# Designed miniproteins, single chains, continued (5): the designs that were tried, part 52

Each design is a single chain, and the fold is of that chain. pLDDT is the mean over its residues in the fold that is shown.

## One batch from the design tools (miniprotein)

Design m17792
Fold by ESMFold2-Fast:
Structure m17792 (fold): chain A 86 residues (1-86)
Amino acid sequence: SPVEELTRELRRVGEEIEERLEAGELSEEEAEKEFARRAIELYKKYKPKLDEEYQKRVEKMIELGELLLTESREEVIAAQEKLAAE
């Protein structure tokens, strides 16, 4: 089913990111952001194949993931601007 395919793909991405985290290639924060980014792409890819109730859940997951990525960017930009002003 499309739900099972999405679940397998999400698991594969999670395992790949965990390996990179263990190898010291990513911090925990970088791993979380990378997972969110890749999960959003998978949600968007599979959304048209899912039932209406699952589509609504996936839309909410995309919104939360995008918010996490956007707020992190704004915090980094704000910190950089503050340092440049001092």
Scores: mean pLDDT 77

Design m17793
Fold by ESMFold2-Fast:
Structure m17793 (fold): chain A 79 residues (1-79)
Amino acid sequence: MEAEVKRLERQARMAKSAYDTAELMYKLAKEKAERLAEQGRVDEANSLKRKAEENLKFMQKQYEEKTAAYEAAKAALEA
């Protein structure tokens, strides 16, 4: 059904937006971690990078899953 494909498309778009935001947050976290390391706060720097990387991986998985669901529904509709 076309309406279902459109709903999944919106969900995939939202997941991509969240993933793009997570990529930006990861970049900023790496820059902040470099500053913390310069201050000798290496453990805090490593913790910040790890948490940002975990969030990025989670958002990437969501984006991949939502995109796969949209593509599968679109393919089924076109078959």
Scores: mean pLDDT 84

Design m17794
Fold by ESMFold2-Fast:
Structure m17794 (fold): chain A 62 residues (1-62)
Amino acid sequence: DSELVERAEALLELARKTIEKGRYDDARLLLHHARELVGQITDEAKREELMKRIKELEEEIE
């Protein structure tokens, strides 16, 4: 899980910066990729934490 968590966190940070630049279509693609990685995480608490962060970023661009 550590590698998946690190990759998901990196994608979330990139998505946040992409949103700040107004590149909402690119941010949506990054968040979609993050959802796929987070769905593979076996630690339920960490998966829920990261999924909540994805949802919060998605709401910023909707």
Scores: mean pLDDT 82

Design m17795
Fold by ESMFold2-Fast:
Parts: C-alpha cells; sequence; structure tokens
Structure m17795 (fold): chain A 73 residues (1-73)
C-alpha cells in the first residue's frame, strides 16, 4: 500500500542518515493515512529533527503509530 511504502521509505532514510528523506516520507505516510497537509508537514519536520537519535526500526514504529493515530480520528 502507499502507506506501507512510505513507512519503509522513512525507515530507509533514517538508516542512511537522511533527515530530509525522513521528513518527506513521514509527510507522505501521514497524508496516505488521512492527515491534513499542515499536520503532516509539521509532524514530518519534527520526526526529522530527532531521526539521527533513532534506529530505522524506531522510525518505522513512530510513523506507524502516528498513522494509526490519524486513522482513529
Amino acid sequence: SELEEAIERAAEAAGKGDPQGVREATYRALLSAGADEDFARATGAQLAKVADKLTPEQVREAVRTLADFVREQ
């Protein structure tokens, strides 16, 4: 799915030390989950700021948790 592809792209970007890739992939994942554009942009930017302190698995779990939260709204 588009959501699963975006989640994996975020984890891959984190593994490469690419904060802009984490930002963009998180943004796309949240849009796919139904978030509005402002929330998706702000959340992607915030995760990108801490991505260097997280493993790829932690980034994958964070984006999945955020997407699940959006779907429940």
Scores: mean pLDDT 88

Design m17796
Fold by ESMFold2-Fast:
Structure m17796 (fold): chain A 85 residues (1-85)
Amino acid sequence: SKEELKELIRQAVAHLRGLQRALVALAREKGVPEEEIQAVQKKLEEHIAELERLAAAEDPDWEEALKVLEEAQKVVNEFRAKMDA
């Protein structure tokens, strides 16, 4: 159970890193200002670091991990919406 939760968090981290790379590539192609790209990267890296911290804990707080994942997904969704406008 604990091992399964840790693995789910690690999979979420891998997914977020993939999304971050895709978003940065798309944003640069669309000519988004570098300072805006860097701001989004910093926000996502902070959430990724928190998830990695939670995955490293002996008893990972799944409820906390879900909240961090929701905030990270919100950052991704808001940035995508801004680029599509």
Scores: mean pLDDT 86

Design m17797
Fold by ESMFold2-Fast:
Structure m17797 (fold): chain A 59 residues (1-59)
Amino acid sequence: GPGAAAGAAGLAAGGGAPVSREQADRIATMAGVPPEAVAGTVGLSGDDAATRAAILAGG
């Protein structure tokens, strides 16, 4: 939905910034997985976090 698109745009706009806890929680919510599944993305670059989110959401 529109919320997922907005979150993806936020990741793309963040580019090289490390993923915050808030960003990881948003990724988990959008992907429909528990926050623990994306906890490993905290501190990663936005690109790596986006890739992990895509794998979790897309299969």
Scores: mean pLDDT 62

Design m17798
Fold by ESMFold2-Fast:
Structure m17798 (fold): chain A 80 residues (1-80)
Amino acid sequence: SILEEIEKEVKKIIDLVKNNAPDEEILEQVRKLVELVKKTPEEDKTKAEVLLEKALMVVNNHLTERNRFDLRDEVNDIYV
């Protein structure tokens, strides 16, 4: 299921943030997650978007705490 793949990628992003992985690696995983959400069928779109928002919240908080507002803006641009 694409939702199971999305949940796996969200968990991967949260784990990267917890382990203070390089910002570039975190952003690359966000890009992969956004692509999965874009491919999600309409019937699952709302659930996929909720999962994406959970990952984005974790990443945005991590970048904000580190004063990386430049990267936070880049993350927001990935989804637009």
Scores: mean pLDDT 85

Design m17799
Fold by ESMFold2-Fast:
Structure m17799 (fold): chain A 94 residues (1-94)
Amino acid sequence: MSIEEQFELELKRLQAELSRAAMRARRALDAGDLETARAHVEEMERIVREMEELYEKYKEKLSEKMQASAETVLEDMRRTVEEMREELERAERA
């Protein structure tokens, strides 16, 4: 397996994991289960950190095109987590 192929597979895995965690966090928020929602937001934050570590590990071995794609994905991931964290904090204050 090439380094870029390995990176792309790990990237897709982390994107899927974040999507599942986000859906679980939203369902918990909708149900008023703030403890479960917090756990899933923390899971999302861990997934973003894992993605940041993955990108730093592979960055210099990736094509410019793959670097740009990975940076876009990472920014989208960070935004998703920030939005969910803000929603959780608003729910906890209500």
Scores: mean pLDDT 88

Design m17800
Fold by ESMFold2-Fast:
Structure m17800 (fold): chain A 60 residues (1-60)
Amino acid sequence: MVVPVPLSPEEAEELRKRFEEVLKELKISREDLINDKLSDEQKEELKERLLKVENELRAK
C-alpha cells in the first residue's frame, strides 16, 4: 500500500491497532480482505471507518 501522506512510526502502529479493531467490529476477516470478497457496502464502510481513524490520529 502506498501512503500519500507519511505517518510517524507511532501513528502507523496506532493505525494498525485501530484497523484490527475496525475489522473486528465490522466482522470482516483478513481472508475476505486478501481475497477481495467484501461487498461494495462493506468496502465503503471500511474505507469511511479507516479514514475517520486516520483523521483522528492526525488531529491529535
Scores: mean pLDDT 71

Design m17801
Fold by ESMFold2-Fast:
Structure m17801 (fold): chain A 93 residues (1-93)
Amino acid sequence: MELREEIRKAVREILLSFGIPEEVADEIAQRAADRYLELLEKYPDLPLSVIAGAVATEAAFEAGRKYNLTPEQVEEIRAALEKALREILEKHH
């Protein structure tokens, strides 16, 4: 599976598991996948864990803002996203 699609699918599945509606989960997941690839291309010397953290944070905050989630809920989503993105990275390296 292409890296972009693997990231998109993982982010989507996590957001759905936290109750984010499918339409919004799809939009955020696509944006997260695009952002991840952009950061890899522009900052090749940046640690992959830092890129994963940035993408996870941006996606979690977007979900939180759209649905007025608590800071605790946003942090749970961020942590789940960062873990999944790191696992994808380890698999491709």
Scores: mean pLDDT 84

Design m17802
Fold by ESMFold2-Fast:
Structure m17802 (fold): chain A 95 residues (1-95)
Amino acid sequence: SMAMDRAFVLASATLLYLHVLFLVDGLLKEGKITEEQAKEIREIVDKYLQEVDKAVQAGKLDEAWRIIQKGLKEVQELLKKYNPDAPEIPLPPRP
């Protein structure tokens, strides 16, 4: 059902971004990134979550997945810039 597909995309995006926020909090607590760097990453996460929700509410699930991919790539590039040893965050499978 469309409602279940939307719920799956939102849940996948939310879990992925919670994983990013958990990783950022850990890096900050270990002194591997600064508060300003953590804030920058959190602001990017928030921006992309809002855009994903907007696309899902409009029924644009393919667009929502593109937004997730773009946001993850931007976050991953910043994580590598601030901590070259940062792990790769895999994309969840598209429904």
Scores: mean pLDDT 80

Design m17803
Fold by ESMFold2-Fast:
Structure m17803 (fold): chain A 105 residues (1-105)
Amino acid sequence: SVEEIAQRVADVLREAGAPHLVEEAKKTVREVLSKIPEENVELVGDGIVAALKVMAGLPVSKEERKALYEAFNGSEETRKAVEEFLRRLGITPEGLKNYLSLIGL
C-alpha cells in the first residue's frame, strides 16, 4: 500500500541519517504514487525505496536491484515518477546512474 511504502521511505531516511526529511518525503511519496496507475504503485514504490538506499550507501537486495532496474528502464512512466520524487527531495541522480551501470544498465 501507499502507506507501507511511505513507512519504508521513512525507515530508509532514518537509517541514512536524514530524519529531518522524513515528513516531506512521506508527503511527496503519497503525492507521486496517487498520480500513477494502481498496477504501478508497488513497482514505483519499490524503485523509490531502492533508489534512496543506493544514494545512502545502504545494502540493496537482488529483488530491490531488479525493482530499481524495472522502475528506471522498463517504463518511461515509472522512471519519471521515481525521478520526480528524487527531484522534489533535492536528490541528484548522478550517484544512482553510476550504480545502475554496475548492475548492467
Scores: mean pLDDT 79

Design m17804
Fold by ESMFold2-Fast:
Structure m17804 (fold): chain A 57 residues (1-57)
Amino acid sequence: GKSKDQIIAELVAAGVSQPTAEAFADEYELASKNGFTATPALLAAEKAAKTEIVQKA
């Protein structure tokens, strides 16, 4: 699996802000810990990250 630092680095490289990237990484870790592939919080964080990427494009 990807480390939290790797996820943050990839999202920031894609144009996501540091706080949004960290929020996504935190929710991804929590989902993985609980055996889920997606949670409502993770999906919300993913949407925020995608919105920032689209605004840059």
Scores: mean pLDDT 75

Design m17805
Fold by ESMFold2-Fast:
Structure m17805 (fold): chain A 70 residues (1-70)
Amino acid sequence: SQRQQQAQQQIAELQAKLDARIKEINKQTDELIAKDPSKAEEVKKKANDLIEGWQRVTQNQVEALRQQAQ
């Protein structure tokens, strides 16, 4: 149905947005570690917390869209 196609497009866009955010966070993390390796553990922990937060938000949005499409 049109509604299911719309939901699948929105889900794909949300997943692509999450992937782009994770790539950007990882890039910034690598750059910060390269500048100050002594902060590597702190920077990695902060990056992991951000990634987990974005994954949770995205999964909740995806699940809501799947429910709305039914």
Scores: mean pLDDT 87

Design m17806
Fold by ESMFold2-Fast:
Order: sequence, then structure tokens, then C-alpha cells
Structure m17806 (fold): chain A 82 residues (1-82)
Amino acid sequence: ATITSYSPTSVPLSGGTEITIEGTGFDKNTTKVYFVLPDGTKIELPHEVVDDTTIKALSPYVTTPGDGYIEVNGVKSEPVTY
């Protein structure tokens, strides 16, 4: 899989914000989506694979503001601010 873009690039700490991830090679049955915190903690995100180029995921609840990134099947995005 590849990640070409995602939106929004900033999400509230409270979680539940829909993030649209665009890229290639997204399979409905095998795709795993994580939010990765600066300390390396991975949080698996609820997600829907809309098609092989689009995923919709929900941002995690976090307690500390900062920058993280989205990981899809081991592919990292640009930073997401929270």
C-alpha cells in the first residue's frame, strides 16, 4: 500500500474525527490502520476501506497534544497534529 494524501492534518484530542486517507493498494480484508504517537505507541484505528484508493478512519482519543502519523500496512504518512 502507499499513502499519497490525508485530510484533515490536524485533529482534536477527543478522538472520533474522520480522517480520509488516499493512496493505492487498500484491500478491504487485510488493511490495518494505526495512529503512531511520537513515543512510538501504535493505536489501531476503526476504519472503512471505501475502495482500493480511499480509507476513512477515526482519530484516536489521546491525552497529550503533539504530532503523530498514520500508518497503513507499514507505510507512514506525513505528521498529523493533535
Scores: mean pLDDT 76

Design m17807
Fold by ESMFold2-Fast:
Structure m17807 (fold): chain A 113 residues (1-113)
Amino acid sequence: LLELVEEFARLLLQVAGRLPPDLSQALRAAVDAFVEAVKAGDRAGAVRALLDIRGVLLEALLQQSGSLRDALGALIGAIDSLIRALRNNSSEEVIKEEVLRLIEAARRVLAAL
């Protein structure tokens, strides 16, 4: 699981590098908090960090159109699904599947940038 979370973090840090400075800084901070929460086994902390990531991505989405807006919307949807799985205390296997969906959605955002 941690390796998948670190891959997702790496992709989001690449997305952050393509955003305006304020959104870039906020996304980097939220990504760091997410990785640390996962390392600590802190599901509540992971949910808080994902909500922060979601907020930054929503701000970015509102400024975009076309394929990038669609890709950001899909990534936000994947984050919402992971938050639901974490809140429902889903199995590690389900959490892994949700993180794989996050990785694919983040790759689509980078491709649309």
Scores: mean pLDDT 88

Design m17808
Fold by ESMFold2-Fast:
Structure m17808 (fold): chain A 76 residues (1-76)
Amino acid sequence: SPYEQFRAAVDQRTAQALSLAKSEEQKKLAEEWGKKAKKAIDDAIKNKVSVKELAEKLEKIEKEFMAKFQELQAKE
């Protein structure tokens, strides 16, 4: 299902971010993002949110995460 594919993508992105993390702050940020994204997927399934709305929400969450992760990367 599309929701299973979203979960797999979140897991892959979390693993990638953890492997690239240079600080505990970056690792914590990656773990928090993964949990937040998975919660959004779970909530979408329970509330029958459309795949399109979920994809848009996940994109926004990922953009916020990437901006913070890159900011920390630039300092380390």
Scores: mean pLDDT 83

Design m17809
Fold by ESMFold2-Fast:
Structure m17809 (fold): chain A 96 residues (1-96)
Amino acid sequence: MEHLTKEEAVEILTKIRGISKETAEKLVDKVMNGKETITLEDLQKIVDIIMDAIGEAYELARAGKSEEEIIDFLMSKGFTEEEAREIVERIRKALA
């Protein structure tokens, strides 16, 4: 079975609702976690998480919520603390 490369997965993710390339690359790396490629089902899981959680996280960041509050929110959506911190870091860079 052919799998997606990281570059292909990032391209698909960045075309979905205009999320940043940096955010997409980070989440793909997290899901791959030692794998050389990513499956379509893995990609769909990332998309679902990204669409729901990052959209809300962007709104929280724009509203001036603290990094810790946004991390807590992302963790409530199923992200690990490490993943939430990295997403917040990328969102802050995108908004800077």
Scores: mean pLDDT 72

Design m17810
Fold by ESMFold2-Fast:
Structure m17810 (fold): chain A 63 residues (1-63)
Amino acid sequence: TTERELSPEEFQAALDALLAGVREAHEGLKSGTGGGRVPGWTGDNPPSDADLERLAAAVRAAL
């Protein structure tokens, strides 16, 4: 449960799962399965809405 009943240990486990999901999404983007490039965010080509949606989906899946 994501309410106030989360213990510190459960919170840490949820955070670790979240990070794993984000890493998997990032690997997908690097391999081109996402169809986009995300170069350094230096004001050149920022991530597209599709790239952000993929990251958000991976984060949700990790929960």
Scores: mean pLDDT 57

Design m17811
Fold by ESMFold2-Fast:
Structure m17811 (fold): chain A 62 residues (1-62)
Amino acid sequence: EAMREIGALLAPLDEKTRAEAFKIVADALDGMDLEEARKRLVELGVSPETADRIVELVEKIR
C-alpha cells in the first residue's frame, strides 16, 4: 500500500538522504504542510517528480 510505495520511491537514495527523507515523510504524516514537505524533499535531492508522488501518497494516508 501507500507506505510500501513511499519506501520503494526512497530505496534508490543513499542511506543518509533516505533517513532524512523518511523524517520529512513522518513529519508530513503528523500534519506538516504538504507544500513544505515537498520543498524539503526537493532540497534534500529527491527529484520533483518523486517528491510530488510521495506527497500525493502521504495525503492519501493521513
Scores: mean pLDDT 81

Design m17812
Fold by ESMFold2-Fast:
Structure m17812 (fold): chain A 61 residues (1-61)
Amino acid sequence: GRILSPEEGVGVARALGGLGLASEEQARRAAELAKTGPVSTRELAEVAGTSPRQVEQLARS
């Protein structure tokens, strides 16, 4: 999957939580992972409990 910058990854994680596509805890964990450095759409999706496709769609917005 695509590599997200820390800023993109945190933004996607927050959007997943705000849209109810991930639980608040899953979105928080995903945001913490993204803050540590560049993360793949697949890795962020795994932590958030969603699909890589969902992460890629939000990253394009």
Scores: mean pLDDT 83

Design m17813
Fold by ESMFold2-Fast:
Structure m17813 (fold): chain A 80 residues (1-80)
Amino acid sequence: SRADLERLAEAVLAAIDQAKDLEEMKELIREALEKAAKEGASADSAQDISIAVLRGLNEAKDLEEAKENIRKELAELLAS
């Protein structure tokens, strides 16, 4: 649902803001998605968010590029 997408995107964005390196960022995103799944987020919404995150990580050379790419991918997902 739209609400699930927005909630998941918010959780991922919070995880990104807290991360100090790429490995920590991946771990915090994984934990955020697992928590949302336990709280009843739809599998389809979780998959859409996961695809957006993976697209943002693809070709990223450092943490800052990864953060910017993921923010952009999530913004585009929420705009559609």
Scores: mean pLDDT 82

Design m17814
Fold by ESMFold2-Fast:
Structure m17814 (fold): chain A 85 residues (1-85)
Amino acid sequence: DLEEQIARARALIEPLAEELEATLGPGPKEVSEALMEELFRLLEQRDLDAAEALYREALARGIGFTKEAARAFLERLLEARAAQL
């Protein structure tokens, strides 16, 4: 079941990473920087569900991130979820 839980965590993150390659352009710098800071803060506090929800909400409202920043967030989210298993 541990391998299944890891695969499930990856399945939640990979669609976001794929959409990142297809759809993201840079948004307003100040807003995207403040949101990335908050997203990484939530990851540090192990509030992974809140971090993912905030990221999805930002995308839904059309807030763009740089591909580097969003990829770094998604990779760290995946690592943090795997570490909880």
Scores: mean pLDDT 66

Design m17815
Fold by ESMFold2-Fast:
Structure m17815 (fold): chain A 105 residues (1-105)
Amino acid sequence: MEKRKEAESLLKKAEEAYKQGNFDEAIELVRKAIEIASENKDKTLIARALMLLGDIYYKRGEFEKAKLLYEQAIDIAKENGDTDLVEEFKKRLEEIEKAERQAKA
């Protein structure tokens, strides 16, 4: 769908901004992508967008917020039957739980 391509384009731009350290720009682009994906009921895109948003907050040291976003992404991917995405997302959640434990130790 046309809206899906727009949301995917926004996520690619968000990932580029994230890699450059432009977290505020990356967050804004992810939010726009989620809005479009939500209007189109594209659960796969919403889950991927939430994971990228989680990655951004993780890199900012906001571990609790990142963990909640990863858990939401896993739940949506699970509801949509995206087993491969669920496995990928669970691996990222394990990474953040390890980082959170190190930060609180």
Scores: mean pLDDT 82

Design m17816
Fold by ESMFold2-Fast:
Structure m17816 (fold): chain A 68 residues (1-68)
Amino acid sequence: PLKIKVVARSGQFDILEVPKEQEEEVIKLLEELIPDVKYKPVKEEGDKVYFRVPKDLAEKLLEIAKKQ
């Protein structure tokens, strides 16, 4: 299952922590949900990558992760 964690919330955006091993899977899901926007990690640290995404998109990703 996807291991997505919300580590910060700010205004209209959430910061999501993702294991580096799941980076490609999360990018693919982001592309499926918002095809016109390219998402890249804003930070990489150790075995984790961090994405800054709109709150509504973060909620959709967390719902998909919960269903797995």
Scores: mean pLDDT 80

Design m17817
Fold by ESMFold2-Fast:
Structure m17817 (fold): chain A 58 residues (1-58)
Amino acid sequence: SKEEALNLIRDYYMNNQNLSELGANAAIEHDLEKYDGDINKVIEATKKLAENRGLQLN
């Protein structure tokens, strides 16, 4: 489930932010550090941004 969530976040960064896979992984690492490693906060923030921009992660 966490790996699936990370894959969706990575795909969002690549699709919406036009980042490479390397860039998306770096963005995820930065977000994890920002939220003290709390993957659930990163997931919720990313899902909210995607939904507000008319994108769907599922």
Scores: mean pLDDT 73

Design m17818
Fold by ESMFold2-Fast:
Structure m17818 (fold): chain A 67 residues (1-67)
Amino acid sequence: SRIEAIREALEALDTDGDGLIPATEAGRILLEFGYSRELALRVVEEFANEEGLVDLDRVVEWLERHS
Protein backbone atom coordinates (compact mmCIF):
# COMPACT_ATOMS: atom_id res chain seq x y z
CA SER A 1 0.00 0.00 0.00
CA ARG A 2 1.03 3.66 -0.26
CA ILE A 3 1.39 3.94 3.54
CA GLU A 4 3.64 0.84 3.64
CA ALA A 5 5.81 2.28 0.83
CA ILE A 6 6.08 5.60 2.70
CA ARG A 7 7.11 3.80 5.91
CA GLU A 8 9.82 1.92 3.99
CA ALA A 9 11.09 5.16 2.42
CA LEU A 10 11.19 6.93 5.80
CA GLU A 11 12.92 3.95 7.45
CA ALA A 12 15.58 4.03 4.69
CA LEU A 13 16.36 7.64 5.73
CA ASP A 14 16.71 6.59 9.40
CA THR A 15 20.40 5.68 9.14
CA ASP A 16 20.85 5.87 12.96
CA GLY A 17 17.98 3.42 13.63
CA ASP A 18 16.50 5.72 16.30
CA GLY A 19 13.22 6.40 14.48
CA LEU A 20 14.08 10.09 13.93
CA ILE A 21 14.65 11.65 10.50
CA PRO A 22 15.11 15.23 9.24
CA ALA A 23 11.73 16.95 8.86
CA THR A 24 12.78 18.30 5.44
CA GLU A 25 13.46 14.75 4.19
CA ALA A 26 10.08 13.53 5.53
CA GLY A 27 8.40 16.39 3.65
CA ARG A 28 10.27 15.49 0.46
CA ILE A 29 9.09 11.84 0.68
CA LEU A 30 5.47 12.98 1.11
CA LEU A 31 5.76 15.20 -1.99
CA GLU A 32 7.26 12.29 -3.97
CA PHE A 33 4.26 10.12 -2.99
CA GLY A 34 1.84 12.74 -4.35
CA TYR A 35 0.80 14.62 -1.22
CA SER A 36 0.32 18.38 -1.47
CA ARG A 37 2.99 20.86 -0.38
CA GLU A 38 0.45 22.15 2.19
CA LEU A 39 0.07 18.67 3.77
CA ALA A 40 3.84 18.07 3.73
CA LEU A 41 4.43 21.42 5.49
CA ARG A 42 1.73 20.61 8.10
CA VAL A 43 3.47 17.31 8.93
CA VAL A 44 6.85 19.06 9.25
CA GLU A 45 5.42 21.83 11.47
CA GLU A 46 3.33 19.46 13.63
CA PHE A 47 6.03 16.85 14.32
CA ALA A 48 9.42 18.58 14.03
CA ASN A 49 11.31 18.87 17.30
CA GLU A 50 13.77 21.66 18.19
CA GLU A 51 16.49 19.88 16.15
CA GLY A 52 14.31 19.69 13.02
CA LEU A 53 13.72 15.93 13.38
CA VAL A 54 10.43 14.02 13.18
CA ASP A 55 9.46 10.65 14.66
CA LEU A 56 8.65 8.48 11.65
CA ASP A 57 6.11 6.32 13.53
CA ARG A 58 4.12 9.43 14.48
CA VAL A 59 4.19 10.68 10.86
CA VAL A 60 2.94 7.30 9.56
CA GLU A 61 0.18 7.16 12.22
CA TRP A 62 -0.94 10.70 11.31
CA LEU A 63 -1.07 9.84 7.59
CA GLU A 64 -3.16 6.71 8.30
CA ARG A 65 -5.71 8.91 10.14
CA HIS A 66 -5.74 11.90 7.74
CA SER A 67 -4.98 10.52 4.25
Scores: mean pLDDT 81

Design m17819
Fold by ESMFold2-Fast:
Structure m17819 (fold): chain A 100 residues (1-100)
Amino acid sequence: MDAEVEKLVQEARDEAGRIVFAVIDDPELQAHVAALLAQYQDTLLKILKDNNVSPEEVRYHKTDLTMLMIGAVLAEMRRRGEPPETIAALEAYLREVGLK
């Protein structure tokens, strides 16, 4: 896999974590999110490699990768039964930073 693809996916993960941790202050939930983002990064890198995706394509869809990772976090929060207010706060913050 191209080192540029690995860098772009890492940057997408770092951005997803920055956004989520700006809203979520609970250390236990932060630890779970960090672990989920790490696993998702590994899975995504394998998918991109297996599909021979170019660095240019990854760069073009970088915001979509960040949103996909945040979507996985929101799905996990709903699965864990996190309060609706916490989920709504993250969704509101996403709108404020222009990520819907």
Scores: mean pLDDT 80

Design m17820
Fold by ESMFold2-Fast:
Structure m17820 (fold): chain A 64 residues (1-64)
Amino acid sequence: SSALQAQIAAEEAARDALRAHLAELRASPDVDDPRTQLIILLHEIAIGTTEMLIERLREKLAAE
C-alpha cells in the first residue's frame, strides 16, 4: 500500500527529528536542570513509541 509506505516514511522522519532534538537537549548547558531531564525522558518515550509504531506498520506492509 502506498498509504502504508507514506505513513512509515512520515513516522521515520518524526523519529529522526526526535533523535536530533534529544541530541541537542543532551548537549545543552541546561542538561542538569530537572525540567530538561523530564523533557529528555519524554523524548526517549516518544522515540520508543514511534519505533513500535514503525514496526507494526512494516508488519502490515509485509502482509500485503
Scores: mean pLDDT 90

Design m17821
Fold by ESMFold2-Fast:
Structure m17821 (fold): chain A 73 residues (1-73)
Amino acid sequence: NPLLEEAKKELEKAKEAAEKGDVEAARQHTRHAQNVLNVARMFSSAFSDEEMKEIEELVKEAEEIYRKAEEKA
């Protein structure tokens, strides 16, 4: 699924930026992932239950990364 792959890629970049102390880059990559996941959620009827579970898990991961970046700002 291209949307899931893009979201995972952006979350990986967000984690790498956070590990390097680049809080702003971590936020930007997390926001991009959240935008991609929001688009996927708008088309939820096109996804399987397994894909919807993966979307929910990625949304929670993005929220956690964003929360930690906000705390460090």
Scores: mean pLDDT 79

Design m17822
Fold by ESMFold2-Fast:
Structure m17822 (fold): chain A 77 residues (1-77)
Amino acid sequence: SNEEMYEEAKKYIEELKKKIESGLSLEEAVALARQMVAVLELMLEVLKGGPKEKVEEVEKLLEEAKELLKKLEEQLA
């Protein structure tokens, strides 16, 4: 179901955030941040036509993930 897919994706994003915080290399952190962006973009696509509240939540998380990725990539350069 969409609910189950959303719950599992949320848990996966939470795990990725914890891994980034756990003292990974900068290169590994960038790779995980890219994974977060990809998962959130997929969630947003699946939620198209769903509840606006959930769409807005995912859009906010995607913006945060993109900003994190940008910051990490700037540190890698």
Scores: mean pLDDT 78

Design m17823
Fold by ESMFold2-Fast:
Structure m17823 (fold): chain A 91 residues (1-91)
Amino acid sequence: GAEIEALRARLDALLARADALMAQLRAATDPAERRALAAELRALADEIRALARELMRLAEEAKDLKTLLYAIAAQLRAIGLEIDADLLLAA
C-alpha cells in the first residue's frame, strides 16, 4: 500500500543521509563540528530504527496484501480485464 511504500522510501532517504553524514564526520577535524555531526547521526539512527521497526511490523501484512493483490490481478486478466489488473498492481 501507499503507506508502506512511503515508509520504505523515507527509510532509503534516511540511509542515504546517514552515509553522507558519516562521510562528513570522516572529513571533519574540528572537535565541535565532529560532536555536532555525531549528535545528528545519532538522532538519525534513532529515526531509522523507529521506521525500520514500523516497516517490519507491517511487513507480514504487506506480504499478505501483495499475495491477495496478485491473485485478484490474475483473476481480472483471466476474464479479459488487463487494464484493471495493471491499475491494481500499480497501486
Scores: mean pLDDT 65

Design m17824
Fold by ESMFold2-Fast:
Structure m17824 (fold): chain A 80 residues (1-80)
Amino acid sequence: MSQQEIVDEVVALLAENVRTLSEEELVERLKALFASHGVDVPDGTVRSLVAAYRHELETRGEEAAIEVTRAQVAALLARL
């Protein structure tokens, strides 16, 4: 898969589930998603992505949360 596909899947998972799942459940699902693409991401990094999405969603809204998450995931994948 392309890096764009991983970014889109992470954004979709967070957008669909952030209001219904706990932080721990979101972290577990995101780790499983990254692992399905052969990417090993530390717990702290995944937790940071969830926290950043929630913070932006609460302070600036969904569009800003999606934009920040796309940038963070793209930067993460570029470092691997």
Scores: mean pLDDT 84

Design m17825
Fold by ESMFold2-Fast:
Structure m17825 (fold): chain A 64 residues (1-64)
Amino acid sequence: DAKERAVEAAREAGASEETVERVREAMELGDKILANRAAAGVAAESGGEAGQRVAELLKEAGVM
């Protein structure tokens, strides 16, 4: 499931609980703006490669 993979990727990258929750919220609501902000949050906290990985999973899930 792309939703579970996106959340797990953020968590494994060491993102904060708040940022992981933002990834989950974006996936549940299908909100492109929330998805972009969540991926940017992962990038800021865990590095650009981690943020890009989460962004690709959000795109695969159709929410970005």
Scores: mean pLDDT 81

Design m17826
Fold by ESMFold2-Fast:
Structure m17826 (fold): chain A 66 residues (1-66)
Amino acid sequence: MEEERRKRSEELAREIADTILDSFYKSLGLTDEDRALIDAGKVDEANKLIGERLRKIHEETEKRRK
């Protein structure tokens, strides 16, 4: 009985965490690909791609603004 309660608590915690992370990633404009890299533990690769994308967007915006 106690093991079942622990598993349920862990599953609920993961579901809640996933929901929060999904909302957080959407607010940051992260793509499903970015999230997949983070979930796979390839945080360095995800950070690099996100950083490069943000820099590119910023530079293009500055160039367009003149």
Scores: mean pLDDT 67

Design m17827
Fold by ESMFold2-Fast:
Structure m17827 (fold): chain A 58 residues (1-58)
Amino acid sequence: DERYRKAIDLLEADPGMSAAEIARRSGISVETARAIKILRQQGYSREEILELLPYLTN
C-alpha cells in the first residue's frame, strides 16, 4: 500500500512528526501511524514494517 510507504517517508524526514499528522498527510489511521512509529523506534526497517502492516491492520 503506497500510503504506508508515504507514512514511513514522512517519519524518516521528520522523526518528531505526530502520529495524527502522519495519518492526515498519508491517509492512514492514527493507530496505524502510531504502530509505524513504535516499530521504527524498536529498530524495524522500512521493508520489515511494510511486510508487518497488513497483519496489524486486519
Scores: mean pLDDT 80

